# Designed miniproteins, single chains, continued (2): the designs that were tried, part 83

Each design is a single chain, and the fold is of that chain. pLDDT is the mean over its residues in the fold that is shown.

## One batch from the design tools (miniprotein)

Design m6871
Fold by ESMFold2-Fast:
Structure m6871 (fold): chain A 74 residues (1-74)
Amino acid sequence: EEEINKKIKEIKEIIEKLPSLSQNERMKAIQEIFDLMGELQTKLRENPDASEEIKKKVKETGELAGKAVDEVVK
C-alpha cells in the first residue's frame, strides 16, 4: 500500500507539471505516467487485500491521468 500511495503521488506530480512542459518533455512525462499506471495495476494485483480506499485512489488517479494525457495529445 505504501508503494501504491507513492506511485499515485508521482503520477499526480507529473500531471501538475504537464501544462508547463515543452513538447519533448510532455512526451517523456506521458510515458512516465503510463509506466507508473502499469506499476500501480501490478501492485494492486499483488495486494488483493488492498483497502477499498486504495482501490478508489488508483481508479481516480487513472481517470485523472487519462484525461490529462488526452488533453495534451489533442
Scores: mean pLDDT 77

Design m6872
Fold by ESMFold2-Fast:
Structure m6872 (fold): chain A 82 residues (1-82)
Amino acid sequence: NEAIKKAIEEVEKLLKEVKENPESFTGKEVGDWLEKLGEEIKESDEKTSELLIGAGHVFKTSNPTHEGIIEGLENLIEELKK
């Protein structure tokens, strides 16, 4: 599934950026990014879109630490690989 592969690659890229630039990424920014990616792929894969949008909402509504953002993105990548 090309949509799932794209989602994994984009989330892995975001995870790398978060690890390299911790001051540049809040839960809101990560959540907004994930929701945007989810909307972009909605027509290609509804389930992957819902997972990304749901994860984005969690990042935006929690108060994640930098470590919490990393863990959340790693968990999302594992869910996408199922």
Scores: mean pLDDT 83

Design m6873
Fold by ESMFold2-Fast:
Parts: sequence; structure tokens; C-alpha cells
Structure m6873 (fold): chain A 66 residues (1-66)
Amino acid sequence: GAILEAAIEGVKYALELKKQNPSLTPEEAAQIAGEKAYEVARSKGLTDEQAEEAGRLAYELALANL
């Protein structure tokens, strides 16, 4: 669904950014994933609550894969 799609997009963005900036900690990269997922979800017309859920999911997924 749209929430998961936004979360995955946020994770991909953060992982790519970490490759370009190796000094980013796993926690910092996970936070960036969450923020990007929220922005993507909002841009797709999702509610604030749904965007926050996408951000939370992206944070958890990014942290687990770093």
C-alpha cells in the first residue's frame, strides 16, 4: 500500500545518502529515512497520521538494514 511504498522510498534515499556520506551513523541514516518517508507520504496525499506511520516504518526498516 501507499504507506509501505513511502517507507521503502525513504529507506532507499537514506541508504544512498549513507553511501555518499560514510560518517553518518546508523541512527542518523534511520532518522533521515523516516523524515523522507513522511515527506513522500504527504506528497502522495496521505494524512499526517499515515505519513507519521510511514516515517516510523522507514526508521525501523533502515535501522534493521544498517
Scores: mean pLDDT 87

Design m6874
Fold by ESMFold2-Fast:
Structure m6874 (fold): chain A 77 residues (1-77)
Amino acid sequence: TKEEAIVKATMTILEAGVEYLIETAKKSKDEKLKEQLLEQALQDIKDLIELAKKYGNEEAIKKAEKYKEEVEKIKKS
């Protein structure tokens, strides 16, 4: 349906945004900026998981969980 196409596009945009935030945080030498980027990524990951669960997109849930693990590892280093 048209709704399903829009939702898929929205999830794809959220995934790309999360990837950009994580990669930018990894490259950031500013600890405060890095923390802010990682916190934003966690919020966007949460939104992605909620949307993916609502529409039964298991692939998007799996990808979001991997992003969450990556953010947690970066925060511990």
Scores: mean pLDDT 85

Design m6875
Fold by ESMFold2-Fast:
Structure m6875 (fold): chain A 70 residues (1-70)
Amino acid sequence: SIEELKEQVKKLEEEKKRIDEEIRRLEREGQKRGFFTPEEQLRYTLLQFVRDVIKSEIEKLKKKIKELES
């Protein structure tokens, strides 16, 4: 249903917010230290990938909601 899709969007939005906060934390810590460890670089890259996947899913769900409400 439309309400289930809206709930999924809300959950994905909250997950994206947490990932964005983690990315910002890694950037700040790396900048403060003056270097990034290989582990931090890998984690940063993976978080960006997960964020992009979540963004894509949110966009798909929002488009579907608009189509169903039309």
Scores: mean pLDDT 86

Design m6876
Fold by ESMFold2-Fast:
Structure m6876 (fold): chain A 100 residues (1-100)
Amino acid sequence: HMTEEEMRKLVDAYGEVLEKMSELLKKAPPELQPELRRIRQRFIDALGKVFDTYRKEGKEAAIKLLKEEFDRLLAEVTDPRLQEMLKEFYEYALEILEKV
């Protein structure tokens, strides 16, 4: 139902968001690494759902789901440094999705 060009743009966007997540995780302080490993899979799962929703229901639905998933993850994180990393990641993911 999406064109091949639209699908390619969506796949590229997904890759860019995953790259940003990998960069942020690599630059995290050693004391945050155990918590980051715990939530890393949850980020990957959440992103997969968001991009699947974009493909099936469109941009507006995907952006709404991104915020809902982000709010849920943020509520489970107590360290302020991890909260700031999550906010930075959310803002980047939102920017990338809006450009697709």
Scores: mean pLDDT 79

Design m6877
Fold by ESMFold2-Fast:
Structure m6877 (fold): chain A 81 residues (1-81)
Amino acid sequence: APSLEEQMAALFAEMDALVAEAEANAGDRAKLDEIDARLDEIFRQLLGLALQMPPEQQAAALARMSALAKRTNAVLARARA
């Protein structure tokens, strides 16, 4: 079975790919809504995994999630504009 670190790395990679897909599909409301829903699901999964990590790793994981959430929200807002 994959480690918590490997599971989180895979989800972070999927979020980066979805952010790029949102930029590529600017103005496509149906596609952006689909991407937004998947990003929300991935973010919830990441939070659940981060809370299972040792404290020394949890802070770094949560900081990365916070940075990705800010980037993701900004990209979706611009793509919808």
Scores: mean pLDDT 84

Design m6878
Fold by ESMFold2-Fast:
Structure m6878 (fold): chain A 98 residues (1-98)
Amino acid sequence: MQSIFDQNVQGIRDMARRNPDIQPVADASIQGMQMMNDVWDRRDDPQVQQRMQQSAQRYQDQSQQQLVDQYEQMLMDGSPQSDVDDLVYAVVQQTYQV
């Protein structure tokens, strides 16, 4: 599974290398994907599972796209990691149904 996340990150990096004007958005997307991969890698941790479920319930009225747009904006704005984490946990739960 790690190879799929690595390929997605590389694809975003390649896009940014071809169009430097998108570098801030690309960096935010890569950071968000790395955070999603970290949550997914730790999915067997009971604390991670509880946080994923709680975050998904908190953001249940928001689409996956809205959550992604929010955390990418927060990363670009330099928001605290803890605030971004809550959105990332919700996206992982919605995406992978774990």
Scores: mean pLDDT 74

Design m6879
Fold by ESMFold2-Fast:
Structure m6879 (fold): chain A 74 residues (1-74)
Amino acid sequence: EKEKAINQVDLALAVAIATGDLDLGVRGIELAYKKYNLPKEAKEYFIKALQAMLDGNLKEAYELYVKGKEIIEK
């Protein structure tokens, strides 16, 4: 379900930001991708958003996150 998929991605992003662990966040996003059959493009946007967040590029991170979310929500 779309809501559960987004919640799983949001949790992965939150944990990665709190810990500074990119690999942990990527693993969480990959888990959501496989569990909820997300489009590959949505997964790539979420990973790019996480990278931008950890680099301090918050505007770019938000724009990438929104694109990933829109692909899931259609």
Scores: mean pLDDT 84

Design m6880
Fold by ESMFold2-Fast:
Structure m6880 (fold): chain A 83 residues (1-83)
Amino acid sequence: MKEELEKVIKEAKEFAEKHPEQKEAFLKKVEEILNEEDIEKLEEKLKALKKGIEELDPEQEELKEQLKELAKVAEIKVKMLKE
């Protein structure tokens, strides 16, 4: 699990480097997810992220990609806290 979390964090950082104008805000959101220890809050956040991905307009592709990366971090964090 720790290796899987490290991989997802690395992927999120690589995504941030490709979007320099959003990098700081995006990484702050990643840190917020990583610092959350309440499983219920993380599951609610993950559900909200997945819903956002489905409801976003096709024109908001970059935002959709950001939500997908945040959802990956949240999914791994939830899995770690349940073990």
Scores: mean pLDDT 78

Design m6881
Fold by ESMFold2-Fast:
Structure m6881 (fold): chain A 62 residues (1-62)
Amino acid sequence: SLAVTYYGEGTGWSKEEFVAQAEKLLGKKLSDEEIEELVRNAPKGAQLVLQGQELVDYTVPK
């Protein structure tokens, strides 16, 4: 399958891999709407941050 890197060199993840990591951290499957929000808000070199049971922000330190 074709994989496209959405988040640049800092993540090393495709969009699909980034979503899979988010689902793993949350312990649930994401809806299409939640996936679109996650992808929209992820910067280059994104990492996931949890607050309670929700993703709140994601950035990679320099």
Scores: mean pLDDT 54

Design m6882
Fold by ESMFold2-Fast:
Structure m6882 (fold): chain A 114 residues (1-114)
Amino acid sequence: SLIEEAIRLVEEAIELLKEIKEKVKDEEVKKELDEIIKELEEIKEELEEAKKTGDLEKAIEAIERAIETLEKALKLILENKDKIDMPVEKLIGYILRLIGIILDLELLLKKLKS
C-alpha cells in the first residue's frame, strides 16, 4: 500500500528528528523541533485513518503536509547545525536521509494522484 509506505516514511522521520532533538541544548530550537515532531505525529495518525477508511483525498492532504513539515524541519536543522551536539558526519547522514524521505513522499504523492 502506498499509504502504508507513507506511514513508514513519516515514522522514520519522527525517529530521526527525536534523536536530533535530544542533541539540542538550545531551548528555542528544541521547542521548534518538538512542535514539528508533534505535527508529524498528527500527520501519521491522519495517514493511519486514511488507510483504514480508504480516504485517498485525506491521504494526499496528509502527505502534502508531511512534505511541508519536513522541509520546515530541514531548514531549521540547517540554520541551527552549530546548536546540535552531534558528530558532523552523523548529522550530514541524518540530513541526507530526511531529504531522501521528502523525495520518497513526493514520489508517493505523484503515484496517488495518478
Scores: mean pLDDT 91

Design m6883
Fold by ESMFold2-Fast:
Structure m6883 (fold): chain A 95 residues (1-95)
Amino acid sequence: VLIALAGAIFALLGGLAAVRAATTVEALARGIAGALAGIGGIYEALKLGRAKEAGIEALGGGVAALAGALLAGNPLGVALGALGAVLGALGAGLG
């Protein structure tokens, strides 16, 4: 559960970093998608206690944040998105 929650938090932070660096609509849209999936993963982990669903949300959000950050050229967003994806995958596997 904590791993899925950590992944969701990193996906949210990576998505926000991608949004702040975004110079194109595509980078902005992917950053927003990553941030929203991170929020959903946090909600699933904390409110619903669904570690597997939270991990899946964190994985998807982390990948979206990573893609958005790559398009925006934001190394911090790339690192945060990658961590969110890895921790989300681990959280999904453990749930």
Scores: mean pLDDT 69

Design m6884
Fold by ESMFold2-Fast:
Parts: C-alpha cells; structure tokens; sequence
Structure m6884 (fold): chain A 89 residues (1-89)
C-alpha cells in the first residue's frame, strides 16, 4: 500500500502539471487540437497495455498506476513541445 500511495502521488503531481499546461494550450485552438489528437493516440496505445497488465500482472493496481504515469509523462512532454513551437513563431 505504501508503494501504491507513492505512485498515486506521482500521478497527482503529473495531473496538476498537465492541467496547468492545458490552461496555456486552450488559449490557442490549433495547439489545443494537436494536443487532443495526441492524447487520443496515447489512449489508443495505453488502453491495450492496461488490459494486458490486468490479465498477466500479479498486482493490477500498481501496474495501472505505472502505465498511467508513463502516459501522463508523454502527454506533459508533448504539451511542453507544442508551447515551445508557439514561442518560435
């Protein structure tokens, strides 16, 4: 449970960071659209991985938190790259 609580804190911190980036992205409809399309691709990638983790994993909650963290980290990175591209224009 202590490991699960640590992973939940990591996920919460990433969700907060992503929410702050989303507030900046929604000021530009084109960047927001690119971000939403990328999130759909991440969901398509991670949903099957989550299903496999539940079928084969010994600890499905922990594996789900790890996959959620990976997906959020990729979403945060993509949001940051979109905002950097706007600064160059």
Amino acid sequence: SAEIEKRKEEVRKLQKELAELYEKLKEDPELLKKFEEHVEKLVAEYKPKAEEAYRAGKDPELEMLKLTKEALEKAVEFAKELLKEKEKE
Scores: mean pLDDT 81

Design m6885
Fold by ESMFold2-Fast:
Structure m6885 (fold): chain A 57 residues (1-57)
Amino acid sequence: MSAAEREANLAQAKERVALGKAGKDEVGKVALEIGETLRKIGDEIDAELQARRAAAA
């Protein structure tokens, strides 16, 4: 891994923390919505896999 790539990743992380502090309330709400969406997608995938198993039985 190049030093430039490590520096870019570190800079990105620092910028994210700064934005998180400046917009903590807004970022918190967005993070919660993203978490709920990911959970829903996971549940839908699991339900589809279970349905396929039942159809193959």
Scores: mean pLDDT 73

Design m6886
Fold by ESMFold2-Fast:
Structure m6886 (fold): chain A 83 residues (1-83)
Amino acid sequence: SEAEEQEIVERIRKAVVERLKAAGVPEGRARRAVEVLFARANASEPVTAESLAREAGISRGNASLVISTVGEEIEEARRAAGT
């Protein structure tokens, strides 16, 4: 449902911001990385560590952390739906 999709989106936003903050990224830049991520996804454009790092102004390591965090949250939602 749209409500369930919105909950997953909000969970991803929170997880990405918190992990980037834990990695030492300022909150404003962490929020920018989330907006870049969703803007590219909504435009059906590839989301790569290089594109995120360049557009969000974060390191490639932190961009890879964002991609890993999104993957983990999607897998968790898939497991919850599959059980």
Scores: mean pLDDT 80

Design m6887
Fold by ESMFold2-Fast:
Parts: sequence; structure tokens; C-alpha cells
Structure m6887 (fold): chain A 58 residues (1-58)
Amino acid sequence: AAVKQVQQAALDLGLPPLTAGQAQELLEAFGAGNVGPVLAFLQKEADDKKANPGDAAP
């Protein structure tokens, strides 16, 4: 369930879709099942992205 929560949070924040593997790696980095720190990390990524629009070339 945590993997899907992380994937959904990234989408809700306007970040690119995460694969299940990428979401799992984030959970492992912050501790298995610890969605709070991962969600905080994703929130900061989203905040940084909207503050730094310079990396927008496809």
C-alpha cells in the first residue's frame, strides 16, 4: 500500500509519475513503510520545481 501512496502523492504534487520500483526505493531510503518522510521529500521536490522552472526543456 505504501508504494501506491508514494506514487499517488507524486502525481498529486504535479511531479512526474513514479514507477513502483522508484517509490519502493524512496521508502527503503527513508525506512520501509515510513511514508511521512517520503511525502515530505516529495513536497520539497515539488516546491523546488515550482521555485526553479529553469529545467523545463524536453
Scores: mean pLDDT 72

Design m6888
Fold by ESMFold2-Fast:
Structure m6888 (fold): chain A 68 residues (1-68)
Amino acid sequence: LVDLAVAILRQELIERLGVPEEVAEELARKVRDRLAAATPASDEEMAAIISEEGRRALEEARRLVEER
């Protein structure tokens, strides 16, 4: 699940936001590492963490696109 979510995020950053592949890969790697380090008490907490990390990565990518 984590690998799939990270793969989807990486692809969306590249294809929809025009983020360079290296930048998208770095952002996706950071999200993956944070998710791997998370120790949620429930499946609901894990889903919330995945959603929040994805949202933050998309916001960061949007700012990076403006700076290009």
Scores: mean pLDDT 74

Design m6889
Fold by ESMFold2-Fast:
Structure m6889 (fold): chain A 88 residues (1-88)
Amino acid sequence: SMMFNPAQQAALEVQAELLAAEREDPGEGALAKLRELSKEKGMKGDIATIILAELTEGRREVGEEAVRLMKEGKLDQEKLRELARRSR
């Protein structure tokens, strides 16, 4: 069986929570959920921190690097933590 990349799984979980939050509160729900998730420790919080920085500050470079590394199968927990730290 193909092993799922843990960072890809965390990204899918974040996306699902953002879509659910936006459905409940259109126009504000996703942003509010990103702010909440960005306070969590671990991969979901790190992903939310990167997305939040792009949406609120226009900082796209870290998010683009994260997507590239994810496609290459090189995005691990430590690299994701580093990218999130650069986004803070």
Scores: mean pLDDT 79

Design m6890
Fold by ESMFold2-Fast:
Structure m6890 (fold): chain A 98 residues (1-98)
Amino acid sequence: VQKKAEEIKKEYIEKIEELLKEGRITEEEAKEVKEALEKWAKENPETLVVLHAMINNDIELLAEFPEDVAVEAVRKLTEMPEIISKFYRRIAEVEREK
């Protein structure tokens, strides 16, 4: 889980850096979302992996978690920092423009 959470975190950080280079977000926004993502991934790695699996409809990845862990991860999604949620919406908007 920790290794997969780190891989997912790196992927999202790369997307943040790409948006910054394209001028779609500010340096301040990029710094804030990266710090929030790093802290949340460290404190709630299972939740980050579950979120990634849900967004990508990766049922096999979801099935790797024990039921208790998956339920707790979904519950923690409601506690996700607003800045992370806002950033995911921004990525979805940019991808629609491609």
Scores: mean pLDDT 69

Design m6891
Fold by ESMFold2-Fast:
Structure m6891 (fold): chain A 76 residues (1-76)
Amino acid sequence: SVAYNNLGLVYESLGNYDKAIEAYQKVLDDPNASLDTKISAHEGLARVYEALGNKEKALDHSNKAGVLEIKRILLS
């Protein structure tokens, strides 16, 4: 899952947004992914959707990252 986040970031930096979305989505589909890893994937998806002009999906993923950040803080 960390590897898929890194792959997503690489595709994002190359401007290959479709492959970045696929990589970040694989992180979220992994039941063993840590909270930190899922937060990073949602942050990545928010950036990619913002770059694509999909403000609704960007906001949705940004909100999901925020919820997981709060959960992480409360569990620490």
Scores: mean pLDDT 89

Design m6892
Fold by ESMFold2-Fast:
Structure m6892 (fold): chain A 101 residues (1-101)
Amino acid sequence: SLEEIVERIRELAETVEDPLARHILLLAAEAIESAENPPLEAAEEILRAAEELASTDDPEKRIAAIDRIVEAVERIPGVDEIILGMLHLVAGVFKLVESKK
């Protein structure tokens, strides 16, 4: 269910030591909850990318996971524009930091 996916993403956020990655996961969960009828497939893709992000230390894989989260959120109709804007900003900072590792 969508509720279980959102709860799992929030749980993953608590396990991630990187504060930017944690914030991205929390924003992704809020984005799903902000939409009236988010597609289950998009929410599942966000969860899979969140699991990859939480399980890898490889900067390239972490950047790819963030891109997948952002792209999946963008496919959800009716996401709150402020949440989406914040997600883009934090993702941009994350990618800049990770690209320097």
Scores: mean pLDDT 88

Design m6893
Fold by ESMFold2-Fast:
Structure m6893 (fold): chain A 79 residues (1-79)
Amino acid sequence: MMSLPTEEGLKLIAQMFGFDDEDAEKVAKILVEQGFTPNTPISEIIELLKELAKQGNEEAKELLEKFEEAIERMLTEEE
């Protein structure tokens, strides 16, 4: 049961990773469709996106590439 709009919470998480408002909205929708919440570990989100990309989901593939790039930048610049 949602205490806050799950989609908005996931959108905020996507924005923390440097996604634009439009891209963050797309991320939030995909994650909501898969039953994810703002409390879902980022590692599980990445694993899901990898699985969807493997199945031919182009949106998941693009989001996975953006997540991996954002994480790489964070690890390189800020750990």
Scores: mean pLDDT 71

Design m6894
Fold by ESMFold2-Fast:
Structure m6894 (fold): chain A 111 residues (1-111)
Amino acid sequence: MVEEELRKKNEELQKRYEKDNTEETLEQIIKESAKILTIGTLEKIQEELKALPSEEKKKEYIERLIKELKEALKEPLDTELERKSLEIILKFVEEGGTEEALEKAKKEIEK
């Protein structure tokens, strides 16, 4: 797969998650779990947080994502990679989706 195709697929998955905001969509992102998808998810979450007009809206977005990620983690996951990806995203969101949290998450993904 060329990098352009991977990036396009990643953007499509992120847009679907943002639009549908369902556990099934989350599971699909995780199931296809390339490191680049996890990184793309983190970067997209940070972009969305930066675009929100108020601290109240940022808090609502974070609380919703935490709930959905925790619900996804309660489901039986077939692979350790899928679970670890969800845990990294959850930790990033719980830490407020800051630039520092993003760099920390990227370092964990690259291990």
Scores: mean pLDDT 71

Design m6895
Fold by ESMFold2-Fast:
Structure m6895 (fold): chain A 76 residues (1-76)
Amino acid sequence: SMREERRAKIFLEAQIGMLLMYAEVSKRSGLDGTEAVERMSKEIEEMLANSVLSDEEKAELREEFNATLEHIKKLL
């Protein structure tokens, strides 16, 4: 349903935001966040693949996720 799709999108967007926050905090704290970032990224990939979202919505979120990963790679 549209309600379930909207909630799934919000949840995935929140997970991507948490990944970015973790990377930024790790960088500021002088901690090596690389392994945890890789693990969290894999978990987000699996959540995207298994989500109830349409292929179009999945593609949009994957683009956002990839942009976030590129930003994190430049930080670490």
Scores: mean pLDDT 85

Design m6896
Fold by ESMFold2-Fast:
Structure m6896 (fold): chain A 64 residues (1-64)
Amino acid sequence: MEELELVATGVNVPDDLLTALLEHEIREIVEEREKETGEKLEVVSVEVQRLSATRARAIARVRV
């Protein structure tokens, strides 16, 4: 199982919107990788952690 990690820095954003934005970004990264490799990837889980008012981290677990 592979982990994808994103760290986002930006303005103060509500947690629901921040989670949706990071989940969308992870899905775009996975879709692009599927296009490049020709392999189907499954996103098993996405965990979003707010680090500060302007920073968050998302960790996705992905398998082929």
Scores: mean pLDDT 75

Design m6897
Fold by ESMFold2-Fast:
Structure m6897 (fold): chain A 63 residues (1-63)
Amino acid sequence: LSEEEIARLLAEELGISESAALGLVRAYLSGDPVVLRVALADIGEATGLSEEEIREIIERLLA
């Protein structure tokens, strides 16, 4: 799956825009813990989900 395809699935699961989901997917794949933490916090604020819940959703979609 392309990053754009993963981002679309993630956007549907989280109820966010595809552009926001693509940013989160790229942050996750970057391997940079600071970049990922910032992205998780931003999406958490937008969705009302915890960083743990968002991480679990990403891990399920990428498995």
Scores: mean pLDDT 81

Design m6898
Fold by ESMFold2-Fast:
Structure m6898 (fold): chain A 91 residues (1-91)
Amino acid sequence: MKLRIEIFKDGRLVARGEGEVEHVYTAEMVIMAWLLDAELLGADVRIEIEDKSRETVEKLARVAVRMGRGLGFDVRVEIEGNKAVIELRRR
């Protein structure tokens, strides 16, 4: 699966990570690490998840939503085909 994670502070891109991940659990750990960094920065996050399996994308999107809400983000998610876009905003 492909992950892209971007961190924005005051509307500016401050960090970006992109990569391919084989296992769902590894993807979950990567997402959590980036969300924790963004929480410490008081920053917004955009996550893109793409996989050949829509079920895998939906599962990871649900995990990212739960993690983000748990950390105090306002979370929006859009799933189209085999791709999810998750927008996480600090209040």
Scores: mean pLDDT 87

Design m6899
Fold by ESMFold2-Fast:
Structure m6899 (fold): chain A 67 residues (1-67)
Amino acid sequence: MEKTVESAAEFIMRYLARAPGPRSLAEIKAAAQAEGFSTSMVNAALKKLEEAGVVERTAEGRYRLAR
């Protein structure tokens, strides 16, 4: 199956929605790699989600859904 930045973004949103709290970049990368996404896809997806206001970064440098 071909993996895209869009499918990585969908995975990240789903992962964060199920998470009990904000997640570090390392945690998101580890989960995404288990699903077959590359590190570059995860980085690109997170950047797009932050720019779109869908995902926010906490004071500790962790990520969560903005709402």
Scores: mean pLDDT 79

Design m6900
Fold by ESMFold2-Fast:
Structure m6900 (fold): chain A 119 residues (1-119)
Amino acid sequence: MKKLTDEEIAKRIAEIVVLLVKATGGSLTVRLTADSEEAKKQMDLFIKALKEEAEKYGLKVTDVEERIEDGVPVKTIRIEALVPPLSEEEYKEWKKKLGIPDSTKPPAPDTVLNIGFVG
């Protein structure tokens, strides 16, 4: 199997997250954790990819907070749609492109995603 680079993985996950926000036309809170300095570098790459991808689709990314929880760095960011949501047809096409099951519904408004980075 061809191994994806950390940057390629970060970009792919960012594309999926941006699509979910775009599909709902709402907002999504992402809680990021990193258990090591190496994991924090991967988290920073993801945040960079997320901001770049969000800008392409007219989404707003806001840094909400950065704290330490039980010795683990935690960063919370919010992504908001500034444009109309995807049509049902557009969402179906994107699900097919990303390999997501056709039965998958958009996430509920105010959904929180927890993403943990390990190094």
Scores: mean pLDDT 71

Design m6901
Fold by ESMFold2-Fast:
Structure m6901 (fold): chain A 139 residues (1-139)
Amino acid sequence: MTPEEFAKKLREIFAEVEDLLTPVERFYALAAISLLEKILREVSEETRQEMLDVLLEGFKKALELIKENKPISEILDVFRETGEKLVEVAKKHGLSQELIDRIKTAVGYLGLILVRLYQKDREKAIEFLEKLIKVFEEA
């Protein structure tokens, strides 16, 4: 999948849940998608795949915790661990500090949005994550 096709699919999935979010939370979600698109354009195919695999693992873990009705702190811990692994991938592949800072920001915004969806509508958060996981498996 191209980074543009990927980011388009993410915006389409996000549009299905945007009414559950405040204007500020919608801004963070769109900012995360735009940062991910930019990162995925600037990295090699090998680095891109390794980063997508780390994100996919993080989303699968978050989905399991949400299905088990776990507290938000455990979901936030998954996104913290996912962000740490992505920074390790970025350092391994010699990415700039600017790209590392964008990765940290994108993962932080994704974690915030998912926690807010979970707090507002657990079933919609599950549907959102299942669609998100599918796009990452096709990427």
Scores: mean pLDDT 90

Design m6902
Fold by ESMFold2-Fast:
Structure m6902 (fold): chain A 77 residues (1-77)
Amino acid sequence: EDQELEEILKLRYIAYKLATVKKAKELASEIAELADKGDLEKARELAIEYVGEEEFEKWLEEAKKKVEEHKKEVEKE
């Protein structure tokens, strides 16, 4: 369950990058919607089709760091 939430957050970050860096706001909205519905595979496919595997991997790594930062913030003892 937490892993699905983390995956959704990563895909939402990738959607944010698509909207801001590539100005692909419609695609970004579609990816975010698919991720929120739990259709993670389709969301991932759409992102890769647009930016390519290499750039997607870089954004995914960046998204992982952002999600970890957010988890650290929430876990602040």
Scores: mean pLDDT 76

Design m6903
Fold by ESMFold2-Fast:
Structure m6903 (fold): chain A 93 residues (1-93)
Amino acid sequence: EAIGEALKAKSWEEFKEILRKYGAKDPEKVLEEIVKNFLTEKKILSPKDNITYEDVKSLKKFPKDPVEAAAVAYLLKQIDPELSEKIAEKLGV
């Protein structure tokens, strides 16, 4: 659900409201932390679930926390639209 809403967000403002809906107190910081982790050597996308970019790219794992899942979905839509489409198809959203 959170992933589906994030992928359908038409603007950054709409996406921030989705993150708030799923419990983010500071949506901008959540996205900044996910981006920072993605840009590290280990490319960890979910610190809570220990999920890496390679796990997401291979469609093996996706974040279970709704806020992290929404943030990762939004990040992928911006930087890797083809991978974003594959994830949406696999998750049925």
Scores: mean pLDDT 76

Design m6904
Fold by ESMFold2-Fast:
Structure m6904 (fold): chain A 70 residues (1-70)
Amino acid sequence: LVEEQIKRLEEVYERTRDEPLDVRVAALKQETVKGASEIQAAIPDDDEAFKAVEELARHTGRLIEEARRE
């Protein structure tokens, strides 16, 4: 599940490659919120859902940092 959300984040990163940085950051944040909602809905255990959302957020932070370095 988290792997699917991470893949979608990577697709957003790739899709917005030629866009301004602020547009890329906004798109990555929007996809992260969507992914977090899907994780919370799909995982019945609150602790596991929280860990999965935290992992997704960490991945988003890394992609934003990579976009800034380009």
Scores: mean pLDDT 79

